# Designs tried in a protein design run: designed miniproteins, single chains, continued (5). Part 45

Each design is a single chain, and the fold is of that chain. pLDDT is the mean over its residues in the fold that is shown.

## One batch from the design tools (miniprotein)

Design m17540
Fold by ESMFold2-Fast:
Structure m17540 (fold): chain A 107 residues (1-107)
Amino acid sequence: SREERLRALARELARELARELGVDVARLLAFADEVMRALREDEEKPLSIRGLEELIEHLSRIYAEAARRAGVDADVAGEFVRRLLLALSWPEELAEAVAERTKELLE
């Protein structure tokens, strides 16, 4: 249920972003699916995160890898990440930090 709702949210955000930016919707949906797969795989690993800086780096690497696999550019990937984290009620400053770091890793 939680995973299904998160996947539905991610896919809806991908569709909205594709429409707004004139980007290939199939590519953004593939990106959303890669993000969901990577987050699911990450949940199976022991948590070793120490503080916000390490959390930002860890999540940004997950999103950047998903973007590379889906062939999504840095600006589009960053905007998707920012919108997803805000939709999940993350603090705006933290959502922006993860989005910015994701873009940096793709540049």
Scores: mean pLDDT 84

Design m17541
Fold by ESMFold2-Fast:
Structure m17541 (fold): chain A 102 residues (1-102)
Amino acid sequence: KKEFEEKVKEIIEELKEKLPEFQIIDKLPPDHLAKLVYEFLEALLNGDLEKAREVLKKLEEILDKDHPIVKLARELLEAAEAGDYEKAIEYLEKLKELLLQE
């Protein structure tokens, strides 16, 4: 769990460094993709899986439910909810790579 939390924190910091939208999260509309992804990762970092599920539902409403970001976020959350933190880290890294390509 601690290794998962450390990886989430690292990825949030990397996204803030590499993506301009993540540097201005507080100025983005509530339904902006970058803001929702940030809120999802922050909820995971805080162990608030219920809030992470709520944010995932908002992502599904804005993006198609079959969108790669939504699919990876769902798999990540399901792995974290199951306590499979090794698998959660794998999905987290894939999500980061996908976001950096956007």
Scores: mean pLDDT 80

Design m17542
Fold by ESMFold2-Fast:
Structure m17542 (fold): chain A 77 residues (1-77)
Amino acid sequence: MSEEEQLIEEGHRIAGESSRLMGEATRQGNEEARELAFESARYADEGIRAAQEGDLERARDLLERARELLEKARAIL
């Protein structure tokens, strides 16, 4: 598996988890967690696009940011 393929797969995993946490945050009425999860999904989608365009450095940076936001959302749920 290429680094591009690995980054795309990672981005899809983060986006899926972020979507799940947004649903959970909505059910709990936790607006801060919802916003963090929403931003995580956005960065994950941008990271996937960067990887698809061959910009692996940008993809890594975007997916790292997505992961940080996802972990923050998890910590307050």
Scores: mean pLDDT 89

Design m17543
Fold by ESMFold2-Fast:
Structure m17543 (fold): chain A 97 residues (1-97)
Amino acid sequence: SNEEKLNEAVRRALAETLRALGLSEEEIEKVLSFSDRTQEFLLMLATIIEDPELLKEIILEIISLPETPTMEEVYEIAKERLPELNDYLDLLEKLLS
């Protein structure tokens, strides 16, 4: 389906982005186990964060959670790390809810 093809494209693009950031294959696999919605949000976040080191720190904090993160948990971590983008992140949360 078109939805399935989009989800596959998102997974591929996210995996490539995470490899470029220097994440291990195990860390990448953990991110790819998240919900499709969470993966889409992380890919969108990667397009707006210009600092690759900051993006890597955010992703590693999310991966450090003991259970598969909810969208809300991912959003809260992003808001804490990107206070200058809070208005934009609030808009994204409303669009994805």
Scores: mean pLDDT 82

Design m17544
Fold by ESMFold2-Fast:
Structure m17544 (fold): chain A 80 residues (1-80)
Amino acid sequence: SLRDQALEQLRALLDKLIEALKETNAPQELIDMFEQLRANADDPQKAQEILDELQAYLDSNPEAKEAFFKAMEKLAAELK
């Protein structure tokens, strides 16, 4: 179904982001949060709760926020 295809694409994108986080030596807590988001991609309520925790974590942890931006830049470069 279209929903199954969209979920598969979302999980694939999250897998690439998690790989980029690991390659840029991001904090384990940040990696764990994205792995939880990937595991709960089919649960909108749980996914939103994890995203809210992620935002709070990044806002209070400047080092984690920097690692996240580095991972995003790496992922963006690989998608060109």
Scores: mean pLDDT 83

Design m17545
Fold by ESMFold2-Fast:
Structure m17545 (fold): chain A 94 residues (1-94)
Amino acid sequence: LGEPPPVLDRERAARIATILARAFGRDAEKENPAGASVTTALKLAEEAGAEISQDELNAIIAAMAVGDVDRLIETVERLLRKHGIEIDVRAAAA
C-alpha cells in the first residue's frame, strides 16, 4: 500500500521557487534571477491549467538537492516546454 503523491499545486510551486532562490546563494533580499524565472514559469503553468506530474516535481527536487545548476535548468526548461511554456531559465540565471 502506497499513498499516491500529490500533484504540484500553486503553493508547492511557490515553495519550490523559494527553495531554488535560496539554493543559488545568500540573495534573500532580492529573488535571484533563476528563482524569479522558475516562479514566473510555474505561475504561468498554473494559470494555463497545466498540471505538473510527480515525476517532474521529483526531477526538480533531485536537481536542487545535488546543487547541479545546469541539470536543474535543463529539467525546468523541459518541464515547462512539455506544458507549452517557453522560458529562458538560463538567461535568467545569475
Scores: mean pLDDT 51

Design m17546
Fold by ESMFold2-Fast:
Structure m17546 (fold): chain A 85 residues (1-85)
Amino acid sequence: SLDEFNEKIKKAKASTDEKERKKIIEEMLKMAKENNDSIMMVEGVRVAMKLLPYDEAKELAKKYGIPDDVIDSAYDFVRNFPFTY
């Protein structure tokens, strides 16, 4: 499952189509939540915040049931370390 998750990150970053990129990110967030994997959840939200507008990334994470504390943690990291995601 971690290998599949990492392949989705690679595909999302390589995508030139915004709709396809969003679909891959949705699949990543769903996978992280279904596995109850806190590391996958944090990484999925960080990738979403890097590749999508902030408001869309936050809404998408909430839609797939990622906990608010995980979303806030990911946002604080992206905000305080803008040169790393």
Scores: mean pLDDT 82

Design m17547
Fold by ESMFold2-Fast:
Structure m17547 (fold): chain A 122 residues (1-122)
Amino acid sequence: MRKRVLIVDDDEEARERLKRLLEEMGLEVLAVTSTAGEGLGAVHKYKPDLVITDASGRYGSGLFLISEIRENYPETKIIVYTGNTSPEFIRRALEAGADAVIDKSASEEEIRARIEEVLSKL
C-alpha cells in the first residue's frame, strides 16, 4: 500500500530533493510546507503516515511541531531531516517524539534506507 508523506522544510532545494526521492520510492507526497504552523495544519487536514521535518523554526517551533504531532497523532511517524547533527539537538528531537534523525549530508541510499526502516514499523 502507498504510504502518505508530508514534508515540512524551510529550504526550497531540500523540499524539491525530498519530494523527488519520496516519489521515486513510490510514496505519496500529500503536501510540501515551509513552516511548522503550515505543517501542523497539513497534519490535521491529511493525517499522514509520515512527516519529514527539518525541525527548524524560531523559538523552538520545529521541536514544538514534533511534540504536537506525537501528542495528537501518535500513529504518525516523524523523521527529522537536518543539517544540525549536534548530540544535544538529536537528543531533543528524539525526546520531543521523533522516530529518527537523518543528516542532510547523508547519501541518497542512506536516506532511502532510513525512510524505509521507519515506514516498516507502520
Scores: mean pLDDT 84

Design m17548
Fold by ESMFold2-Fast:
Structure m17548 (fold): chain A 75 residues (1-75)
Amino acid sequence: SLEEELRRELARVEAARKAGDKEAVHKEMVELALIAARLIQSGDPRLEKLAREALRYVQEVAEEFNLQIVVSLEA
């Protein structure tokens, strides 16, 4: 499920953060943002809430590591 994918990716971001690997943190945060976008697009208010909470966490981690996250959605 999308919720399980989000939980797994949150764990990967946290593992990369604890390792202090800025490149891994950036990679995992981009993946997390893409999963969060899919949860928002699902139309489920509960999944949207989880996605918004995850994106706030991503923003906090990005500020900690001095990273700018850019997600390009191509049509």
Scores: mean pLDDT 79

Design m17549
Fold by ESMFold2-Fast:
Structure m17549 (fold): chain A 67 residues (1-67)
Amino acid sequence: MSLVELLRLAGFGEKAEAIAEALEKIGDDEEKALKTLMEDFGLDEERARLAIALYKAHRTGEEQDVP
């Protein structure tokens, strides 16, 4: 499952691709990700934190046994 599909299933809809691209570009910088999602994408803090949590879950699945 791609990050884009995971975000679409979580209700981010048409913004899922742009949010996924932004999160992948930012990486593990949670403060920068939160700021970008709230300021550039107009997400509420709760939605921004959900997107970050989904990104981390996706990254954990991708990097399991490959650090």
Scores: mean pLDDT 76

Design m17550
Fold by ESMFold2-Fast:
Structure m17550 (fold): chain A 83 residues (1-83)
Amino acid sequence: MKVATELTPEQQALLKRMEKLVEEARKAFKENDIEKLKKLADEARKIVAEAKATGRPVPLEIELNEGIVLLLLGVVVATKKNL
């Protein structure tokens, strides 16, 4: 059956949690804080696991935001080794 919305209310709540985590990751990235970024990446993975536990397809926006946190961590790790 076709649904009128891309995201359920539960998925929207998980996305809001992920968006807040991405903002914290952006701050940690500016600080070159690898340990903080690692913790934020772990929290992002937990949000994705929680979304998967609902038995529904994980919203692309949640997976993309996890990817952003992991990308920021990877960039800081790579640049810090060159500095």
Scores: mean pLDDT 76

Design m17551
Fold by ESMFold2-Fast:
Structure m17551 (fold): chain A 78 residues (1-78)
Amino acid sequence: SAQERLRQMVDAALDGDDDRALRIAGDPELAEKARELARESDKAAEHLAAGDREGFQEHFERAQKLRDELLKMLEEQE
């Protein structure tokens, strides 16, 4: 499914495994967007751990937007 493929790409990006992310994505643009999602997710977690709710919300909203864009791109490939 598109959701499972997204999860696998984000997991690879969070692991710093660019080659695995690219293999799962099959497209450099999808792989790069998955890396952007991973970066925004990490930043949201950092702000949450620091007690910065405003910073958490900003990066969480960016991550949600990137996730929605990636899901749409993956669904359009079906």
Scores: mean pLDDT 82

Design m17552
Fold by ESMFold2-Fast:
Structure m17552 (fold): chain A 74 residues (1-74)
Amino acid sequence: MLTAEVELIGEDGRLLGRGVGRGTGTPEGAANSGGAGLIAKGDAVLEAGQRFTARGRTELGEAEVRGVAQGRAS
């Protein structure tokens, strides 16, 4: 199982929250699936439309991505 520590940072550089993402299967299988099976769970609540930077640290390396939160609305 692939594990990632994720930090959510606002546009002002302020830490919004932390989470832990977990993938299923072997590390090789999880790596091949990339982000498809790995989600961050944390105590931070992001509003829909809120901009953020996600910094992820996995056993396979570190990654940073910027995005806009979709909230939990489907």
Scores: mean pLDDT 52

Design m17553
Fold by ESMFold2-Fast:
Structure m17553 (fold): chain A 73 residues (1-73)
Amino acid sequence: MSPEAKELLERAEELEREALAALLRGDSQTAIAHAQEAKRVLEEAKRVEPSLAEEIERRLAGVDQLIAAAQAV
């Protein structure tokens, strides 16, 4: 894995954790904002390292589910 892809995936993981924490405390706006940023970073990681597309697509699905859950509140 390239150093650039690793950095992007680590940033996305941090944003995913922050989004989940916001959702759990009832802060839907913050949860959606962090989740949308995580989605953008994951899409950039997929562009940089296409060999990780399957893993990244699974994480994108999880982020989409979190956004849907936050919007339902």
Scores: mean pLDDT 85

Design m17554
Fold by ESMFold2-Fast:
Structure m17554 (fold): chain A 89 residues (1-89)
Amino acid sequence: ALEAALAALEPLNERIAELGRRAAAAIAAGNAEEALALVRELERAIAELRAKVAELEPQLSPEDAAALRAGVERAEAMAAQMRAAAEAV
């Protein structure tokens, strides 16, 4: 069940990782407009991840569901830090 859930989330996790890398690069380059646009896309992808995790929770043990929720919370915290950094450019 967890392995199947992780496989189902893989495309979103790959997109989140790509957007995160691109946002970090834009922040490092001082490109405020691009950084903010990428952070907005990242936030949307993470919201979709949260929704997908919620859909999968009934198929998982409480422990596995909690682990996936913790992953979403870490992604949300990272996006918040990236937003603050992008707004400071």
Scores: mean pLDDT 88

Design m17555
Fold by ESMFold2-Fast:
Structure m17555 (fold): chain A 74 residues (1-74)
Amino acid sequence: SEVRRITELAAEAVRKGSPLDAAVAEVALAVLLVTSERREELEPLFLKAVEAIDAGNYEEAVRLIEEMGELAEK
């Protein structure tokens, strides 16, 4: 699944904890959002995930990324 590939990449990038890896995660999630048929439903989760990444709350960011993946695969 492309959704799983993107969300796993984003979660792994967030866990690395560098500013560059945070940017990689945000880009990966933006790609998921704009290519998804569920864009309107994913957008609030995407915004929360970006906020968590920017705040350095990586545990919350990973949780939101996983929630985005589950929603996008439905």
Scores: mean pLDDT 84

Design m17556
Fold by ESMFold2-Fast:
Structure m17556 (fold): chain A 77 residues (1-77)
Amino acid sequence: AAAALAARGAEVAKLPDTDEGYLERLKATLEAALEFGSPETQAIAQAGLKALDSGKTPEEAIKKAEEAIRKKAAELA
């Protein structure tokens, strides 16, 4: 599990350092958290992915996902 998560992180690190690249990194990170995380982490990842899908541009999608993640994490703390 830990080794698989680390390998996935290495693949994500190869993406470009643009807004589109950050969006792809964030999406891949949330998908990995959904697959390998605790129930609480999975709930946060699900909220982030749902918010990401509602964005009209990469910048908007990132902002909405970060806000959803922060809100869900605060609710579970």
Scores: mean pLDDT 72

Design m17557
Fold by ESMFold2-Fast:
Structure m17557 (fold): chain A 90 residues (1-90)
Amino acid sequence: AEETVKLIDELLSLVPEEKRVTFLLGVSTALYLASVDPELAVELLEELAEAFNIPKELAEKLIELVLKASEEELEEVLRHIQQRIAELLA
């Protein structure tokens, strides 16, 4: 979870401030799908990387971490994303 959390924070720094909430909502949707429909989760993460101009290497690393994560680890990452969204909306 820690490595995925750090990568998300790094990716967030590459996204313009006004788009960060939308980016995090997209990532959280992919994480919810990862245990139910991993193919759709990968497709969504690839679409997000293209839409937000994320470097291919970082997008591939995020996809790898998400696919290897346990349900508990995905839950920890989702809690981190929720906290970041709350901070951005405050």
Scores: mean pLDDT 83

Design m17558
Fold by ESMFold2-Fast:
Structure m17558 (fold): chain A 65 residues (1-65)
Amino acid sequence: GLEIFKKPDGPKIAKVAELVLQGVISQRQAAEILGISQSTMSRIVKLYAENREEVIEILKEYHPL
């Protein structure tokens, strides 16, 4: 689940998922940016959309400015 956002690429994954949700980029383009499959990207986008507040808190904790 949300453990993916704790990894060093967490902030990049969250930003890319947000761009997909905003319709700025396609799910295919997002998958290419992250070097993952489209099915994995679909799961990440859904997970981010359903858990936005928790993802933001994870990013603050694991990737503080």
Scores: mean pLDDT 83

Design m17559
Fold by ESMFold2-Fast:
Structure m17559 (fold): chain A 63 residues (1-63)
Amino acid sequence: GPNPALAEQYKAQGEELFAKGDYLGAVSAYDQALKYDPSNEEIKANREKARALAAERGGSSAL
């Protein structure tokens, strides 16, 4: 069932990863957030932005 507190925590993690340019990490965090709040349009919109940027940029540099 929905858990807004867990969704908020994963949303915050996604926002932090997005701010760092880790768009693939942000998508994963937003996917976890949507597992706990699948009707949250803000998280869906943020995930879509992260997904689009991840596809365009090809991810981050690994060590």
Scores: mean pLDDT 78

Design m17560
Fold by ESMFold2-Fast:
Structure m17560 (fold): chain A 67 residues (1-67)
Amino acid sequence: SEIDRLREEHDRRVEEVDRQTQRRLAELRARGASPEELRRVELEGMEEVRAVSEDYDARLAEARRQA
């Protein structure tokens, strides 16, 4: 269904953001980055997930209205 497709897309987008965040954190740790730099990257990743979830909620609401 459209709703299932949206959920799967949301799951994949969230997973991709998490992967990117973990890669950035690993690179920063390897370079001896400060706790402040690590925290910034974590917060940026969380904000990206929030934006993805907000987009998903809006699309899900629209799909449910048409069902």
Scores: mean pLDDT 86

Design m17561
Fold by ESMFold2-Fast:
Structure m17561 (fold): chain A 69 residues (1-69)
Amino acid sequence: VKPLDEKEINAAMVRISVAVLKTAAKNGMDLKEVIEGLRKLLEEAKEKKLPEEVIEEIEKEIEEMEKRL
């Protein structure tokens, strides 16, 4: 088994962080703080040139959270 490279690890970590924030929102965390966290993850994903699918996933989650404001 080939170990994950840095790009694969970064993508996995960002996805886990998105899932954590989404779960926090469902459990009553301040929606503005969740959106801010997601925007920071989006910036990090773009800076690290992660796959477009990861970027689109984060953007979709931000849009969904903003609709709940």
Scores: mean pLDDT 79

Design m17562
Fold by ESMFold2-Fast:
Structure m17562 (fold): chain A 69 residues (1-69)
Amino acid sequence: VEELVELGEKVREIYRKASPEAQRLIRKLFSAKSDEEIEKYAKQLRELGISDEDVETAVEFAKKVLELR
């Protein structure tokens, strides 16, 4: 639970600094229903210029959320 909270805080910072286009993709990433969708949105985030580190953090959070459902 604390790991998810910590990841959520980091993702919140990434989201606040992101462009509206990137914010839309981050929302889609968190609503992803499969690993394939997560990978798809992660690639699109990198194409928008989000750093690999930030994309990795968002992906980790999305995977944790998916595991809980």
Scores: mean pLDDT 79

Design m17563
Fold by ESMFold2-Fast:
Structure m17563 (fold): chain A 98 residues (1-98)
Amino acid sequence: ERELIVKEIALSLHLTGLDFLLAPVLPELAERVRELNEKFVKGEITVDQALAELDEIEAEVDKNKDKLTPEQYQEVRDTLAGIRALLEDIKALEEKLK
């Protein structure tokens, strides 16, 4: 089985989960996460561009920390960390497949 495909599926699922977590409290950020997922799935952005967008999303979450409960903030931060790890793994796998 192709490890790259499995990680790309996992990334899409984690981005969908992040959208769901953010939608009731930060709907504009949830939309941005959704757009990131759509662009990545369509191959419209590189992994490096996705990582840069993730950095901006993380900054906006931290800026709006007061709008989240401590439990919501921790779950969002954990989800963001998982997304970052998957993007870094995908980048490493793409280099091996070239």
Scores: mean pLDDT 84

Design m17564
Fold by ESMFold2-Fast:
Structure m17564 (fold): chain A 73 residues (1-73)
Amino acid sequence: SMKEAAKKFGEKLIEMAKSKDEVTLSLATMAAASLPEKETEETLIPLEVGTGMGSGDTSREGIIKIGEAAIEK
């Protein structure tokens, strides 16, 4: 459920990054990769790694925006 949602979200981040700069691509790829490698014990959401950039919304939309925000910052 949550883990699978994070996985699909990560894949969506990669797709979005493909239309953006390589910076966004790197961030999106990192967030997507964090889900299967990260253990839920420390990460409530595998993609929290990307969300950790800011106290943004911890939702699919929020994490995507975090990825994009990183590039503009």
Scores: mean pLDDT 47

Design m17565
Fold by ESMFold2-Fast:
Structure m17565 (fold): chain A 68 residues (1-68)
Amino acid sequence: SAKTQQILQLTYQTFRQLSDLTDKYLANVIAAQKAGDQQAIQQHHQEYDTQVNNLLNQYNLQMKQIDQ
């Protein structure tokens, strides 16, 4: 159905964005860990958590719009 296609497209797009965020987060944490910068590690954790929550909130909102 048209709704199924919209759901699949939105889900794939969201997971692609999540993958990109995770890759950047891991690279940043690894760099901070090598530098011994505990404050930078904490900042990267908080930023990643915020970005993931924002992405999932947008996904849920768009899903509700597709499903009425």
Scores: mean pLDDT 88

Design m17566
Fold by ESMFold2-Fast:
Structure m17566 (fold): chain A 68 residues (1-68)
Amino acid sequence: MSDAAFRSSLAGFEQLIKKEAENPNTSKETIEKAVKTIFAELKEKYPEHAAEIEKREKELLEYIEKVK
């Protein structure tokens, strides 16, 4: 699969998760669980990008901690 498809998927998930993290009706635990699940599946689908996916997952979890 192309790098463009991977980048598009990653950016899309990051955008959706950031929007959900800013929703006061969504708990921190719920969004963190969603991030871990989605990024685990993304690493399975794109193992060649595992290091970048792990870095983005950590950055996104840090963002959630700051806004929740």
Scores: mean pLDDT 80

Design m17567
Fold by ESMFold2-Fast:
Structure m17567 (fold): chain A 116 residues (1-116)
Amino acid sequence: SREERLRRAMERLRQVADEFLNKVKEIVEKHAPEVRDEIVSEVQKVIDEGFARLEEALRQGAPLEELRRIVSDLASKLFDIIDKYKEYLSDEAYGELVRIVGEFAQEVVRIVREAA
C-alpha cells in the first residue's frame, strides 16, 4: 500500500540519518570536542524538521521537484551549521563534514525518488 511504502521510506531515511549523525559525532569528537554537543544537537534538529516536511510531502503525493527542494533546504541548513562552527574545525574536518553532508543529501534524494 501507499502507507506501507511511506513507512518503509521513512524507516530507510532514519537509518541513513543515524549513520550520518554517527559520522558527524566521530569527526567532531576527534577535531572539535568542545562544540560536539552543540553541533550534534543542531544537526539532529535540522534533520528532524526536514524529515517531517518530507514525510508530509510524500503523504500528500508532492511532485519530485518539491521533494528535491525540501532536501536542498535540508542540505543548505546542514552546510550552514558546519560554516557556523568552521573556526573550531581543521581544514580536514571541515572537508570531511562537507563531503558527508553531500553524500547524505544524495542518499536522501535517492530514497525519496524511489518512494515518490
Scores: mean pLDDT 89

Design m17568
Fold by ESMFold2-Fast:
Structure m17568 (fold): chain A 78 residues (1-78)
Amino acid sequence: MVPLSELPEEEREDRIKAYAIGIARLAEEGDYETLRQFIEEVKTLLEEEKDREELIKLVEKLVTDPAAREYVVKLLRE
């Protein structure tokens, strides 16, 4: 998988949106083990703080369950 820092801005934004959608889907399904693993993998690709913050903003909009949202945001900030 290609690091986000190597992608053009438009492709980077699309990739971050795809990650946010994947996170929201796994959170809705209640598959927290797969969700944790996916977030750990995504974090290795988010080398720039701005990309991580953009993902967090999208997660806050897409993950409607407060407990799941808090869990995801905590993992992304660690």
Scores: mean pLDDT 78

Design m17569
Fold by ESMFold2-Fast:
Structure m17569 (fold): chain A 66 residues (1-66)
Amino acid sequence: MEELAEKNRDKNGSPRLKAIEEVLESRGIKASAVELTSAYLRAIAKGKPVSLEEMLEEVLRLRERA
């Protein structure tokens, strides 16, 4: 199901995801919510704390495949 209104509002409650989106936008890179979510899950799978840099790298990896 789609939870667009709640999803948009909930993302604002997590500055980590918004900070990544802002950094990518400042570099001229537009990342979708799906790409950000996938990058987050992959960063978690490494068993390490999720950092801004790790999420940026995972987003870029997803784009290289797309």
Scores: mean pLDDT 61

Design m17570
Fold by ESMFold2-Fast:
Structure m17570 (fold): chain A 66 residues (1-66)
Amino acid sequence: DRQKRIQELQQQAALYQARSQMYYGTSDSLRKVGDQEGSDEAQKLSDQYLQQSQQLLQQAQQLQES
């Protein structure tokens, strides 16, 4: 079930990447309407999800090499 775990990690990474993109767009929109605090919070969430996505992809790559 290594293949199943690799696929689960890749799917979770894709989900986190999608959430990162969503929050990035939200941050930009909030900045345009003058909500600096909301923009900063959305940017922080975007960065967190992107980092988690990258970590999951790295784990998937390590499993493929095993």
Scores: mean pLDDT 87

Design m17571
Fold by ESMFold2-Fast:
Structure m17571 (fold): chain A 59 residues (1-59)
Amino acid sequence: SMEELARELVEQDSFTKMKNLFSLEQHLKSTVGEEEARKKMLELIKLIAEVEAERYRKG
């Protein structure tokens, strides 16, 4: 799920995270088109922020 992917990405260093996000964006652009890829990437970024906020609240 996207929530599981967001949790995995939160654990990665900034460089690895950026590389994986770029690879995912390119894959999505080729499979679902640019506009839909943008929407999915924004949703993933929101989920990453929510996971980080949840960890901050629990820590």
Scores: mean pLDDT 81

Design m17572
Fold by ESMFold2-Fast:
Structure m17572 (fold): chain A 77 residues (1-77)
Amino acid sequence: GYSPEAVEQAQRLVELSREYAAKKYGIPADELDVSLLFDDQGHISGIEVTFPDGSSETLTKLPPEIEELAELVNRNT
């Protein structure tokens, strides 16, 4: 199971990713759903953003501050 610290870091990563996607696409953060994507090794490889119309977009290149937090989650899982 995940440690409480890893869960908190993952939740913060999702929040920061929602805000980043909201700014990138010009859609309010509360109208977007964000999910973490995992590679074949179980490491976070990106995020999936789901839009209000039900369409989705995959982001594999994230800002350094979000990438650093994803690396911390990957080390703690």
Scores: mean pLDDT 76

Design m17573
Fold by ESMFold2-Fast:
Structure m17573 (fold): chain A 82 residues (1-82)
Amino acid sequence: SLEEEALRAARTLLETAKRMIADVQAGRITPEEARDRVETLERLVEELEKWAKEHGFSPELQAAIDELRRAVEELRRLVEQQ
């Protein structure tokens, strides 16, 4: 279903955000290099949130989007603080 696809997208983006947090913290990628990717992730999260709000969402999808939002906010903090 479209909701299952949205949930899968949220989980995939979360994995990407967590990997980037680890890469920035380990010095494998510079904050400057990460910044462009963070901007893209923020845009994708906004689109996913907008879609979920317009079509309704399950508690599972809301929880996944909330977790994704927190990870992207943490990544933003890391690239802005270094």
Scores: mean pLDDT 84

Design m17574
Fold by ESMFold2-Fast:
Structure m17574 (fold): chain A 82 residues (1-82)
Amino acid sequence: GEGEKYVEEARRAAEEAARFMKEGRELIEQGDVIKGTGLILRAVGLAVEARLLGQKAIKLGLTDEAQEAIRRAEEAVGASLL
């Protein structure tokens, strides 16, 4: 149903956030600060989107799956602060 779609979208956004965080950091280390920073900002936006989608899924009763997706998004953002 609708909640399952929100979980799927949240998982996808969290995975993309983690990927862009990794790529953005690698670009900064290589000296491409502008592109790297752009990817990090995009990753933060995706992590926020994953959290919002996960919260919508929780309201529809898909708590465990949604909490896992939110946790992955938070881990992606948390890693960005290190």
Scores: mean pLDDT 83

